# Designs tried in a protein design run: designed miniproteins, single chains, continued (4). Part 79

Each design is a single chain, and the fold is of that chain. pLDDT is the mean over its residues in the fold that is shown.

## One batch from the design tools (miniprotein)

Design m14723
Fold by ESMFold2-Fast:
Structure m14723 (fold): chain A 62 residues (1-62)
Amino acid sequence: DNLKIIEEQVEKVEKYLINNLNKSEEEAKKIAEKVREAALKYIDDIEKALAAMQKVFEEYLK
């Protein structure tokens, strides 16, 4: 189930933003939602979904 894989990765992103980047829960949730939205555009192709998530996430690591 590609959706389950995407949701698991979104949860990991949210936890990373809070625990490692000191984002507030509200900000981390907003960023995780953008990552999730990017992945859902490619729900039929898990490799493209994960690549889209990575690109969005990298924008917030700078």
Scores: mean pLDDT 82

Design m14724
Fold by ESMFold2-Fast:
Structure m14724 (fold): chain A 109 residues (1-109)
Amino acid sequence: ASGLAPEEGKQRAIDSLLNLHRLAEAGDAEAARALVAALSAAATASEDPELRRELEEAARRYGERAVAAGASREDVERAARTGAAAAKNMSPESRAQLVEVAKALVEAA
C-alpha cells in the first residue's frame, strides 16, 4: 500500500526493482529470487503474449542468477509460483501497473 500519488508510486516501484537488479548482479540470491517472483507475477498479469514471453525469459535469467548465488532450484520455483498466484488475486489496475513496472526493469537492465 502506497500513500503516494500514482506516478510517484510507479516510480518508487521501478526504483525498487532496479535496486533488486543491482543486488542480484552483485550475487544476492534473495534479490534475484524476489525478481523471479515479481517478473513471474508480471508475466501472469500480461495480456500481450509477446511481452509475457519476454517477462518469463527475464524471470528465468534471474532464477539462474539466484541458483548461481546459492539458492536452490526449489526455492526459485516456489518464488515463481508465489508471484504467479499473487498476480491472479490482483485488481486489473494493480496488474496493469505491475506489467508497466516490470517492462521498465527489463528495458533498463
Scores: mean pLDDT 84

Design m14725
Fold by ESMFold2-Fast:
Structure m14725 (fold): chain A 85 residues (1-85)
Amino acid sequence: SSSELQKILQTLQDVLDNSDKYSNLEIGGIFEKQLRKVLDISQDTGLESDEVQQLIGDSLRYYSQGNYVLAIQYLIQAIQLMLKE
């Protein structure tokens, strides 16, 4: 739902704004948990646009490289586009 996506977005933005409060491992764990929630919502709403899919793909690529800050930034962009409906 839109309200659930907004909560995920707020959580990710708060992590970026307060990255000094978290270890790199904790940031990675938060990314994984929030990404799973986004994918569950996406599955319930149907096929996402090619643009949303590309942004999620980019977030996963940065995650696989250990760049969790960039992974979160791209996931935020994907969620913002999903909220535009």
Scores: mean pLDDT 84

Design m14726
Fold by ESMFold2-Fast:
Structure m14726 (fold): chain A 70 residues (1-70)
Amino acid sequence: SKEVEKIQEELDEKRKQLDKLREEARKRYDEMVKKNAPPEELEKLRKEYYEEIQKLEDQIDELQKLLDEA
């Protein structure tokens, strides 16, 4: 159905956003490590990205449930 297609498209877009966010986080982390950033700065970076990643993962899980039930 068109509704299922819409959910799939939204799910695919959220997964794409999550992949980009993870790639950005890893790249930024690697750059900070190369600059010998202190552990406190690395932990702050991890925490900031963790919260954003968790939000996207939760949204993806909800969309996946809707798709599975449709």
Scores: mean pLDDT 84

Design m14727
Fold by ESMFold2-Fast:
Structure m14727 (fold): chain A 61 residues (1-61)
Amino acid sequence: SMEEKLDEAIEALKKYQEFVDEMEKKGQPLTEENFKKLDEMLKIAKEIGIDEVADAVEKRL
């Protein structure tokens, strides 16, 4: 359902932000893998049609 996809996108965003914060703390550079994860989350948000979710994910990077 749309609610399930929205919850998944929000949860993925939280997980990704946590992962990015950990990587930055360890001095690890952002990799193509990390950008791919962001693209996957943006794709989910766009499929839902929620511009706010998509914008939030883009601003996190």
Scores: mean pLDDT 64

Design m14728
Fold by ESMFold2-Fast:
Structure m14728 (fold): chain A 67 residues (1-67)
Amino acid sequence: GTADAAMGVAVLLLAGGGASAEEAEEVGRHILDGDKEAARRMVEEAYRRGGLSEAQKAVALALIDRA
């Protein structure tokens, strides 16, 4: 469900080193609030900073879309 997707994205960003704990929490909150666009933008920004690989970005975006 949406909560599982929010947790999954947050854990992926933290474990992948792509985001701080604060950023991961913020992405999760956006997913729980139904703001998939905000969550997606934050993942794209982490990728542009070099904090995520192409594969990690793809998985995170897929989890957001399935929420």
Scores: mean pLDDT 79

Design m14729
Fold by ESMFold2-Fast:
Structure m14729 (fold): chain A 86 residues (1-86)
Amino acid sequence: MDQTVENGLRLLEAAARVAEEAGELELARALRELAERGREMSKLPEEEAEKEAERLEREFREAVERALRELGERLLEAHRKLQEEL
């Protein structure tokens, strides 16, 4: 459990770094906040940690879905502008 949680936190931190490099600063911030909450889970009793893990998983999915939607809109707008300039 501890190593699986630690690996999950490292993946969240890596995802936040990738988001930051891509200019998705709000997504990077949200992912770092989720990683901080994940670290706090280590202080909770097992049953409460499981419920918090489910909440973090949902919030992670929601944050990624929102960022993908926003990225899609930005890509479409960039494509439109490029076509107007060509």
Scores: mean pLDDT 73

Design m14730
Fold by ESMFold2-Fast:
Structure m14730 (fold): chain A 65 residues (1-65)
Amino acid sequence: SDMEEFREILIHAINNALELKPSDQDLVKKLQEMLDALNNKDWKKLREILEELGALEIIEKRLKA
């Protein structure tokens, strides 16, 4: 399902970013906010963060592939 694929892509993106071990507190905060949004079912907030990170286009391409 689209929602399941979206979730998997998000988890992959977050994990990849965390694997880089960013020392940037702003980036870490955004990653934590994404995880919080997933737990709270705040899909609107999640999309906003993804747009700000420039990841939304990658997700859209994945869902259409």
Scores: mean pLDDT 69

Design m14731
Fold by ESMFold2-Fast:
Order: structure tokens, then sequence, then C-alpha cells
Structure m14731 (fold): chain A 113 residues (1-113)
């Protein structure tokens, strides 16, 4: 529900702040995976609640997490960013969020370099 979705987004934001301070790629990937899982659940709960502003907020936080992964020099972090960004771009486009879809496509391109 909307309240649970908001809590999941806040937990993901806390995990992203930990990612920013983490230098070990393996630990950073674990933090990223947990944040992504929480945001995917938040998106589903927000959609069930028909709270499109909350869907947008969860997708914006997803983009922030994926941008940190794409900026990494670690190949596994970049590969995960490519895969998730592609999926999120397709999803955002399917629900009419074209600016977010473009942001995810840009993240994918950055991670592939």
Amino acid sequence: DSEEARELIEEAKELRKKMEKEEDPEKKLKLASEAINKLVLAIHLALEAEDMELVREALEEMAEVLELMAESEDEKLKEAAVNVAKSMADFARSIGLEELAARFEAIKEKAEK
C-alpha cells in the first residue's frame, strides 16, 4: 500500500547513501541489489494504490541508484545497471513516463561505456 511503498522508498534512499560511501564493489553491489528490490516492490505497491506520484518517486530513486552503479569502474556493477536500466526504461515508457524512460536509456548507454 502507499504507506508501505513510501517506507520502502525511504529505506532505498538510505541504502543509496551507504552506496555513495562504499568503495568495495562487492559490498556496493549487495547494497544496490537490496535498494533495487525495495524500489521494485514500492513500484508494485504504488501501482496497486493507483498513486502515480509515488510510482514516479520510486522510479526517480531507482535512476539515482543505477547512476551510481553506472559511474562505478566495476564491470559487474555496470552490467547490472545496464540490465535494470533497460527494464526500467521499457516500464516507464509503458506507463507514459517518457522523461524517466529517456533517463534510464541514458543510464544504460553510460554503463555500456
Scores: mean pLDDT 90

Design m14732
Fold by ESMFold2-Fast:
Structure m14732 (fold): chain A 78 residues (1-78)
Amino acid sequence: DKLAEADKLSREAVRLAKEGTRYAELYDPQKAAEIAREMNYLATKAIVSAGSDIEKGKEYLKEVEKQKKRLKELAEKS
């Protein structure tokens, strides 16, 4: 079901963006905020793509996950 896949992808993108923003508030504010903004931008692209190009949406979601890993590594260094 394409609609179920698009909904799941969009919901996951929103969840990751919110987690990134929350994480940024707890660590190096400037650098963490920059990564969180990048996550939000990529999550928005994933959501927009989900309705017409699921493959492209999944690609953007993977980039959000990559930025989340960078944010976690930043938190571990501080």
Scores: mean pLDDT 72

Design m14733
Fold by ESMFold2-Fast:
Structure m14733 (fold): chain A 72 residues (1-72)
Amino acid sequence: SNEDLLEQWLKENQDLIDHFFEKIKQLPDDKRKEFMGRLDEIVKKGLETGDTKKALKEFEELVKEVEEELKK
């Protein structure tokens, strides 16, 4: 089921998820909402397509963008 896929994906990527949320809380509200929305779309598309590898790659890139935003 989609719920089982989501639960498994969250467990496998828990460290990256924790890192993402630790970083975005340091951003202003508008940027935080933007990155949260982008994560939601990545997860939604991953569940719709079943392409969990693509979802992970897009999430890793999103985390890098958050880290670069914090350096500005």
Scores: mean pLDDT 81

Design m14734
Fold by ESMFold2-Fast:
Order: structure tokens, then sequence, then C-alpha cells
Structure m14734 (fold): chain A 100 residues (1-100)
């Protein structure tokens, strides 16, 4: 149930950042599953890549889970659900902090 505790912690952090419940649950489940592939990833690098995506800057997409993949996945989910950039930014920060 350690994975369940992590998933719930991430979900609560995303909800506090302003994400809708369904999206917070989807992303919390995803992040819990890919956690082993995020070991050693710098949270600030993920946030920087996400800011570049929000600005419309080109970012090379990795097919493997990592900083770029996570930033892109969050960007696409936020865009699909019409999440404002400020809320999406806070949600990304909350998610990477919960994973640390």
Amino acid sequence: SEDRELEERIREALLAAGLPEDLAEELARLLTRIRPFLEGVDPEEVVELFERLLAGEPVEVSERPGATWLARRFYEAARRHGIPPEVAREAMRAAVEALA
C-alpha cells in the first residue's frame, strides 16, 4: 500500500493546485506507475521544460519516461482539459515535489 499512499499524496497535491478530480486521479496513477523511471530527475529541469512547452518553444519528445516525457505528457493533458497555464504550472510543481 506504499504505492497507494504515494498515489493519494500526488492526487491531493494536484487537487490543491487546482486540477479537476478526474485529471488529478489520472495523472496521480500515471506518476505512481512511472516513478522508478524518474529517479535522479531534477524537478527544476521538468518545470523548465514545461515552461518552454507553455511558451510554444520546440522541445524534443523522448519515447522513454523522463523529464521531457513527463513535461510533454502534463502539457498535453492540461491542454486537452482546458487548464489555464498558471494552474498547469502549479500542478506540475506540486507533482514533481510529491515524487521527490
Scores: mean pLDDT 77

Design m14735
Fold by ESMFold2-Fast:
Structure m14735 (fold): chain A 100 residues (1-100)
Amino acid sequence: SAEDQFRRMARTYLGIAYAELIEEARRRGDEETVALVEERRAEIEAILNDESLSLDEKFARLRALVDELVAHLEPRHPESAAALRAVMDTLAAEYARLRA
């Protein structure tokens, strides 16, 4: 289904971006960012696995969480923020394709 395809892409792309961000934050000793990213990763997994949410609702909630995380990261981790924005743009394009 479109929902299954979107879920697989979101898990793959955001999973990689989050793992890289956690490694970067740990390397810099930024334990606050590590905790925040782990919390947001768990929230995204909950959204993706929520059978009561439509594809539109899942996309809207993921976009909001990623945009919020990007805003928090921008001052201290601008390259990681840019990478997350690029991932979200890719997911937005895939969402548009699945909705066509």
Scores: mean pLDDT 85

Design m14736
Fold by ESMFold2-Fast:
Structure m14736 (fold): chain A 67 residues (1-67)
Amino acid sequence: MLSEEQIKAGEEGGKVGEAAAVRAMAEQGVSADEASQLGRETGIAHLVAQGFSEEEARAALEAASKL
């Protein structure tokens, strides 16, 4: 099971991804589906840069979205 720190990191990654998605829609004119995918990948990349594995980053983002 994910620790509270991993869940909190997932929440922060989710917020970073959401901000990237909103920016892409506003500045680049991408579709909502494309922005959503970009946001998810940005959140995963943010967590991986912090030392999480890709699998851990995906799990943390998923767990945070269920809180």
Scores: mean pLDDT 75

Design m14737
Fold by ESMFold2-Fast:
Structure m14737 (fold): chain A 94 residues (1-94)
Amino acid sequence: SEELERLALELLGRALRAIETRDPAAIAQFEAVARRLLEALRRAGVPEALLEEIEKLTQELLDVLRDPSASREEQLAALTRFLEAVGRAMRVAL
């Protein structure tokens, strides 16, 4: 899906910006794109259990990005777990 590929690329850019800046606006833009991608994955027939896993990992990543005490290593670990789950969902959808 061209929509899924476009959303995934936008998601990656927004995630990197959120990590680099930790700006509340950048984090909110990441959250908005992540929710749009989740909706597109649901429409593509990705199993609900995997969508629920992605939603949980999205919240975990947002919590780490919003935590001023979180290390860069914790941010990258949360991002890696999130992106691995998104990658699995995209393989099911494509």
Scores: mean pLDDT 87

Design m14738
Fold by ESMFold2-Fast:
Structure m14738 (fold): chain A 90 residues (1-90)
Amino acid sequence: SAAYEAAKARIVEIVKKAKEEVRELQAKGASQEEIQAKVSHYMLEAFDYIDSVKELSERQKAELKALVGEIGSYLIQGDYERVDALLAEM
């Protein structure tokens, strides 16, 4: 659906911003706790956005939240290759 495609596009934007800020923190030698806090901030932003889109079914919301959770895990690990692969499938 158009709403589902638009939601995926918005999540891609949120994740790309998260990736850039996490990369900056890593370049500055930030702690794992600071990196986790930054990732959690963007995961919550994505979850709040997903819940706000009334046109999405509960199944679509659950699928997008699961994907965001997986991406967040890879961001915490610094596994940008897996993050980029998941973004390419959206």
Scores: mean pLDDT 89

Design m14739
Fold by ESMFold2-Fast:
Structure m14739 (fold): chain A 65 residues (1-65)
Amino acid sequence: SDVAVAIAEAEARRAIASGDVALIRETAQALRKAADQFEAQGDLAAARRLYEIADEVERAGRELE
């Protein structure tokens, strides 16, 4: 889960740095889906962190417009 969170943070930063709103939106959706999967598996710490990253990505996407 720590590795998955680290990968998610790297993907989030890359998406935001790209300035591509479609990529940012897709990345946020993928992170929420991953968070749902970790929550279903009982990894609540990873799920919570992935939801936080997804929210941050969505917020950054709105600020780039």
Scores: mean pLDDT 84

Design m14740
Fold by ESMFold2-Fast:
Structure m14740 (fold): chain A 91 residues (1-91)
Amino acid sequence: AEALIEETVERIREILREAGASEELVERVTELARKALEAAAAGNLSQFAAYATAAALVAIGESIDRNNPKLVEAAREVLRLVEEAAAEIAA
């Protein structure tokens, strides 16, 4: 599980940087995604949903604030990767 979490977090980091995210946003989103996946590994689905949603909303918020629509697509991809990794951890 830990190796999959680290791999997923690094993929999220790459996606955000390619979308033009600030380093602050990269740090905030990757920390929330890590917490989401750690919650999934612990079987805490409510905390998983909360952290995963927070990660996506933080990226969308910065998209609006900085007028960068690429971060909306990045937020969607981040949410999808976190959901896919959580399903893999649960299997």
Scores: mean pLDDT 84

Design m14741
Fold by ESMFold2-Fast:
Structure m14741 (fold): chain A 55 residues (1-55)
Amino acid sequence: MEEEMVVKTKDPEKAKKALEAAGAEVLGVSGDYIVVKGDPEAIRKAAASVGGEVL
């Protein structure tokens, strides 16, 4: 199931690459926040792998 989620991270470029590698679509980046759409479990795992937090 695909959902739109916000990921907060200290390294947006690293998090963006991890999220895209997990199959998520990056909709936008604003400072430390990334708006992504995809599988919630995949997004959470990718965000956690780079020290990011799903809001």
Scores: mean pLDDT 81

Design m14742
Fold by ESMFold2-Fast:
Structure m14742 (fold): chain A 65 residues (1-65)
Amino acid sequence: AKSKWSKEEILNAIKKAYPELEDKELESMEVDPTDENKYTVTIGGEKYIVVLDDNLKVTYFGGAP
């Protein structure tokens, strides 16, 4: 599915919630096929799951398999 928000908007939301990632690059981003608010992102070669609310606020951030 296509992302509800742009890569830059999601990146800015993540950096606002987790300033420790400010100097890291977001290498890829994929929308979860069952949840349009859930994304799998690759940061510094590692995969993470991000969940955003309807106001582009990060509600969950954690490691992905």
Scores: mean pLDDT 74

Design m14743
Fold by ESMFold2-Fast:
Structure m14743 (fold): chain A 69 residues (1-69)
Amino acid sequence: NKEKAQKYAEMGAAASAAGDYALGAAYSRQANKFAPTEEAKKYAEKAAEAAERGDGVTAAQYSALASKS
């Protein structure tokens, strides 16, 4: 479901940029589940991993890439 993946990736980027890494990771994991392409899936996974490490800048960047893939 492309629309769900994009929405979750956008919410993940916003949460990570706001410093809510737990929420950013959760939304990026949901984006990964609904990812329409392997590229989107890969970027959503990297965004979740970055958020789980507390790296909000990297998490937001990968979430943005996931939403465009």
Scores: mean pLDDT 83

Design m14744
Fold by ESMFold2-Fast:
Structure m14744 (fold): chain A 78 residues (1-78)
Amino acid sequence: LEKAKEAALKAAELLSKVDPDLAEAFKRLAKQAKSPREAATIARAIVDTARLLGASEETLEELEELARKAEEEARKAE
């Protein structure tokens, strides 16, 4: 859980460069995540939000890596 939450929080921090208000909302959601799967879902939502907001290719690649890491932790937890 902690590793998945950490990945989601890092993704929200990257989103703050694009939209700080949405980043704060996602940080709150990530802190409230009760399972690695919830954290992974939040990380994926951050990627999709950044893409819709026109984030740079570099930022999107970093966000995809964080979402994938959170998703991997969710799979390990089953």
Scores: mean pLDDT 81

Design m14745
Fold by ESMFold2-Fast:
Structure m14745 (fold): chain A 86 residues (1-86)
Amino acid sequence: SKLLEELLKTADEELVKVGLEDDPYATFMAHLLAIEMERLKVPNPVLMLRGVIDKWAELGKDPEKFGVAVVIAWDNKEEYIKKYEA
């Protein structure tokens, strides 16, 4: 879908921004998240995807903390919406 193409592009752009563009694990996880966000019809999925990747970077890019980054970003979604809508 066009939304999935936009989400995959957003994931790649955000990975570049946090310096993980050459990390195959980070790319895999970001793409998997994009696919799941489209499948589950997550509201504001582009903003949420950016929020998760940014939060994961803040948590030290620990692969075991990717799920924690998803939960934190979702619980603070109002802040991420404001950050990326501006």
Scores: mean pLDDT 76

Design m14746
Fold by ESMFold2-Fast:
Structure m14746 (fold): chain A 70 residues (1-70)
Amino acid sequence: STEEQLRKDAEAELEKLKKVAEELNLTPEEIREYAQLVIERLKKVAESLGLPEFAKELAKKMEEETEKII
């Protein structure tokens, strides 16, 4: 499903962010800034596909997972 694919894309982006944050010693602020750009992009993609409620759910989940990286 489209929702399942978007969840997998979000998970992959968060794993990439975690790796980059560790390799480059990113600050919590830098991690949050990068995450916000990715979240906004995926939210817009989900909204464009007619999934506005899912977009809100996905954004919130990514914000929660970002705080676990910090």
Scores: mean pLDDT 85

Design m14747
Fold by ESMFold2-Fast:
Structure m14747 (fold): chain A 69 residues (1-69)
Amino acid sequence: GDFESVKALYDYVVEQLEKIDPERAAELKARGDEAVASAKTPEEAYQIALDLAREAGKELQRLADEKNA
């Protein structure tokens, strides 16, 4: 399903982030899990997960760039 696919992507990105910054990865995961749990509909949960996957991906890129600078 769409939610499972997006959730898997988010989990993968957070796993990559954990290899660079475990504390930041744990923070984003906790916030993401809380946001998804607050969703009132499956469609809202999907949209939240999609937004979180995008945010986590941008954060991973930013931290990787900073660490290599």
Scores: mean pLDDT 76

Design m14748
Fold by ESMFold2-Fast:
Structure m14748 (fold): chain A 124 residues (1-124)
Amino acid sequence: SLEVEALLRLEELREEALKILSEKQGKPFPLSTEEFKEKYKELTEAIENKDYDKVRELLEELSKSEDKQLTVSLIFTALNYAVIYKDQRLLDIVEEIVKKLDLPEEVKELLEEAIKIVREVIES
């Protein structure tokens, strides 16, 4: 399905973005950290409840984080949920946040491609 193909492509883009960031930061991405688990839970609960004010607040806090790997991973989480729920409002929030992110240009280009893929699924 278009949704399955989009989710698989988002995973490829996520892996490439995190690889670029890990190489620039000189450290691997810590998927098992308590901070990642806590932020993942808060973000996914807000998304599932359609609490867009809380989603925006959480993503804005993440946009100011020095942990760019954490920020980018959680943005890809939000994009995955936008595909699953065909959630245009969630996608619009992610687009606004991504424009404000201080990221390497290569990573920004990967996020812009991810946003484009999600938009095409929602519009289908």
Scores: mean pLDDT 85

Design m14749
Fold by ESMFold2-Fast:
Structure m14749 (fold): chain A 99 residues (1-99)
Amino acid sequence: DLEKKARQLALRSVGLQVRYIGLDVEIADPSSSAAQKAAATAQRRQTLAELIGTIREERALYRQLYSQETDPKKQAELQSQIDSLDKILARNEADLAAL
């Protein structure tokens, strides 16, 4: 169902965020070799692209849930989640453009 898929995408998004932070730490580490830093930089770009794609899919599912919801309070909650995802997307897209 759509709610289960939205939860799975949210978990994937969290995992990708953790991976992205770990890659930033590896790039900043003075003990990391040039080869390790180059590999981490490539993985960081790929991880951001995957994160953006995951959040876009999550947003689309929340929009679909919103259109099917008849309870105004639940609609407001879904809209709040969509607005939050829009802010995260804008930040991640800016970060990717800066890489």
Scores: mean pLDDT 86

Design m14750
Fold by ESMFold2-Fast:
Structure m14750 (fold): chain A 83 residues (1-83)
Amino acid sequence: SDEEIKEEIIRLMEEMIEEMRRRDAPEEVIEMLDVTLEEMKASEDIEQQLVMLRSAVGLVGEVDPELGERAYERVRELEARAL
């Protein structure tokens, strides 16, 4: 359902932020991800949430390529289910 997909999108975003904090990522990156999470929670549009999530995964991949690759695979699964 749309509700389950929205919950999974938010959960993946929260998990990525937690992993970035755990890996001592730059504070500026964490702040950008936190702002994106707030925007995602405010959005009712799954397509918009997925665009924001893809952007966040790109940013994560610049800091940690392995984490970015794993997150990207999960985004692709969410996109296949939602779109």
Scores: mean pLDDT 85

Design m14751
Fold by ESMFold2-Fast:
Structure m14751 (fold): chain A 67 residues (1-67)
Amino acid sequence: MLEVEIKAGVALIAASVLYLAAQRDGDEETAKKARELMDEVNEALRAGDQEKVDAILEEIRKLIREY
């Protein structure tokens, strides 16, 4: 339980940073994707879906790497 909450928190912080960077750079597609991922993390956390949180965190990591 605590581990999924920590991972979700990390994912939200990472997605928020990506969102702010994309907004600054005028990258509306990346900003939109970052917002969608933040919503998905919140939904997965409420559902207690650890696998979903792990998948979202990996997607955020990939987007940051490609940015």
Scores: mean pLDDT 81

Design m14752
Fold by ESMFold2-Fast:
Structure m14752 (fold): chain A 63 residues (1-63)
Amino acid sequence: VVPSDPSMPSEVASAMSGGAIRAVGDAIENNITDKKEIEKMVKEEIERALDRLVARHPHLPRY
């Protein structure tokens, strides 16, 4: 199903970029330089950001 709401792609992109920035910041603060660990942190933080976005739109299905 293609979302018809034009704000949805913009909010998803914003949530993903915000999550990635936070994860990289946390990795730097904790002196994490391993690529796999950073990738894992980025994925987890993006997932959390998307969960928050979905919570703001309670009428949207998750998948």
Scores: mean pLDDT 68

Design m14753
Fold by ESMFold2-Fast:
Structure m14753 (fold): chain A 99 residues (1-99)
Amino acid sequence: SRSLILLQMRGISALSNLFVSIQLLKKGKEELALREASDAFDIALDMAKENNDKDTQAQLEKLRKQILEETNNDKKIELLKETMKLIQSALKSIVKKAE
């Protein structure tokens, strides 16, 4: 199924998990933050794959790797914010293609 509403809801779920991840990092809860971020990446990657969006998939995989390799929490937060922007951009692109 290519339901725009369900796809947008999945995107919002991924964005919510990234926001929670950022808040957990600010509190020093790194393991919980990584779990939330991992769930968000899994949702976003599945969306990109289902939409045949190879560019978004590649960018998400790159950001996921950068976040896993990063040791500085402030830099991890910036990478998570960039991931949120990428997901928002991908959602806007999907909406435009359905018009």
Scores: mean pLDDT 86

Design m14754
Fold by ESMFold2-Fast:
Structure m14754 (fold): chain A 66 residues (1-66)
Amino acid sequence: LEEARKAFKEGKYDEAIKLLEQEWPAAVAAGDLRPLAELFIVYRKKGDEEKAEEVLAQMQALEAAR
């Protein structure tokens, strides 16, 4: 997660997305939604609203299942 945050701070949005996509499935299985939250932020910053909405919907579904 820290590597993805570093990439995001450096403006390397594609690298941040790649790192978060690798991390989020295992993190969600452990009850950690932070990689999905970060992925939503990166997609919004990049201007990819379709992907941002997709991630947000997935986060909301997972929160409802808690």
Scores: mean pLDDT 78

Design m14755
Fold by ESMFold2-Fast:
Structure m14755 (fold): chain A 68 residues (1-68)
Amino acid sequence: SEEEVARTVAEIDRLLSEAKKNPDVKKAIELIREAGRRALAAQLPPEVFADVLRKLSEVIDEVEKKID
């Protein structure tokens, strides 16, 4: 349902927000992995999935800045 999709996206957004603000890079990576796993499992509409992939990429870039 559209409501289930919205709830899943909200959960993914929460995980990614936590990853961005977490100073522990290893924990940030775990949160990103969980967000990605949930996105893949959720059978999201293509447009929604594309938006989630964009957000994942942006958060990965932010976490990478903390490594080097």
Scores: mean pLDDT 84

Design m14756
Fold by ESMFold2-Fast:
Structure m14756 (fold): chain A 100 residues (1-100)
Amino acid sequence: SPLEEIRKLLEEAVELLNEAKKKGELTEEQKERLIEIFKRILELMESLKPTDPRVQALIQSAKALLEKMEKEKDPEKAIKLAEDFLAAVQLALLELERQQ
């Protein structure tokens, strides 16, 4: 199920981000892995073809946050952008699951 794959990817991203926050460090490898996970989450969410304007708006917001995170050189700011991305995706997932 695409929803099950999204949940698994979210769990991996949360674990990576929590480790980065504990260490006060975001390595380039960790950042690249988070970007890879986030791109896959967005791809899966769009594959579900959501028709709810709220879900569509949250996906667009998450895309904008990902673009900012990719360009961000400050690790603390990149971590904050990743947290905001996860919040937007988790909210979109809750709305999407409620509609099924």
Scores: mean pLDDT 87

Design m14757
Fold by ESMFold2-Fast:
Structure m14757 (fold): chain A 102 residues (1-102)
Amino acid sequence: KVEEIKKKAQEVGDEAQALADRYIAELRRLGEQGTPAFRRRVEAAIRNIQGSLQAIQKDVEEALKAKDPEVAEKYLKIAQSTLDGLKAEGERALAEARRAVA
């Protein structure tokens, strides 16, 4: 059970890194096409995504260090919730940026 939780935690970390990298790259590309005000909004969105990624990485690390399955599952659930927030923020920021440059 602990090994299964740790495997899921690593998968959450890997997914978060891949998604954050994708969102940040696309946001930077779109930001180059806008006004200074638009670029500042893109930069703020990138900082929010980076903050969420750092929080996920910390919680994944805590889940991997945990000896108690209940503690490991607690951190896994927090990391998964933060990943859902990262996905929502990334998709929102991309949709907003695409509308601004259209």
Scores: mean pLDDT 87

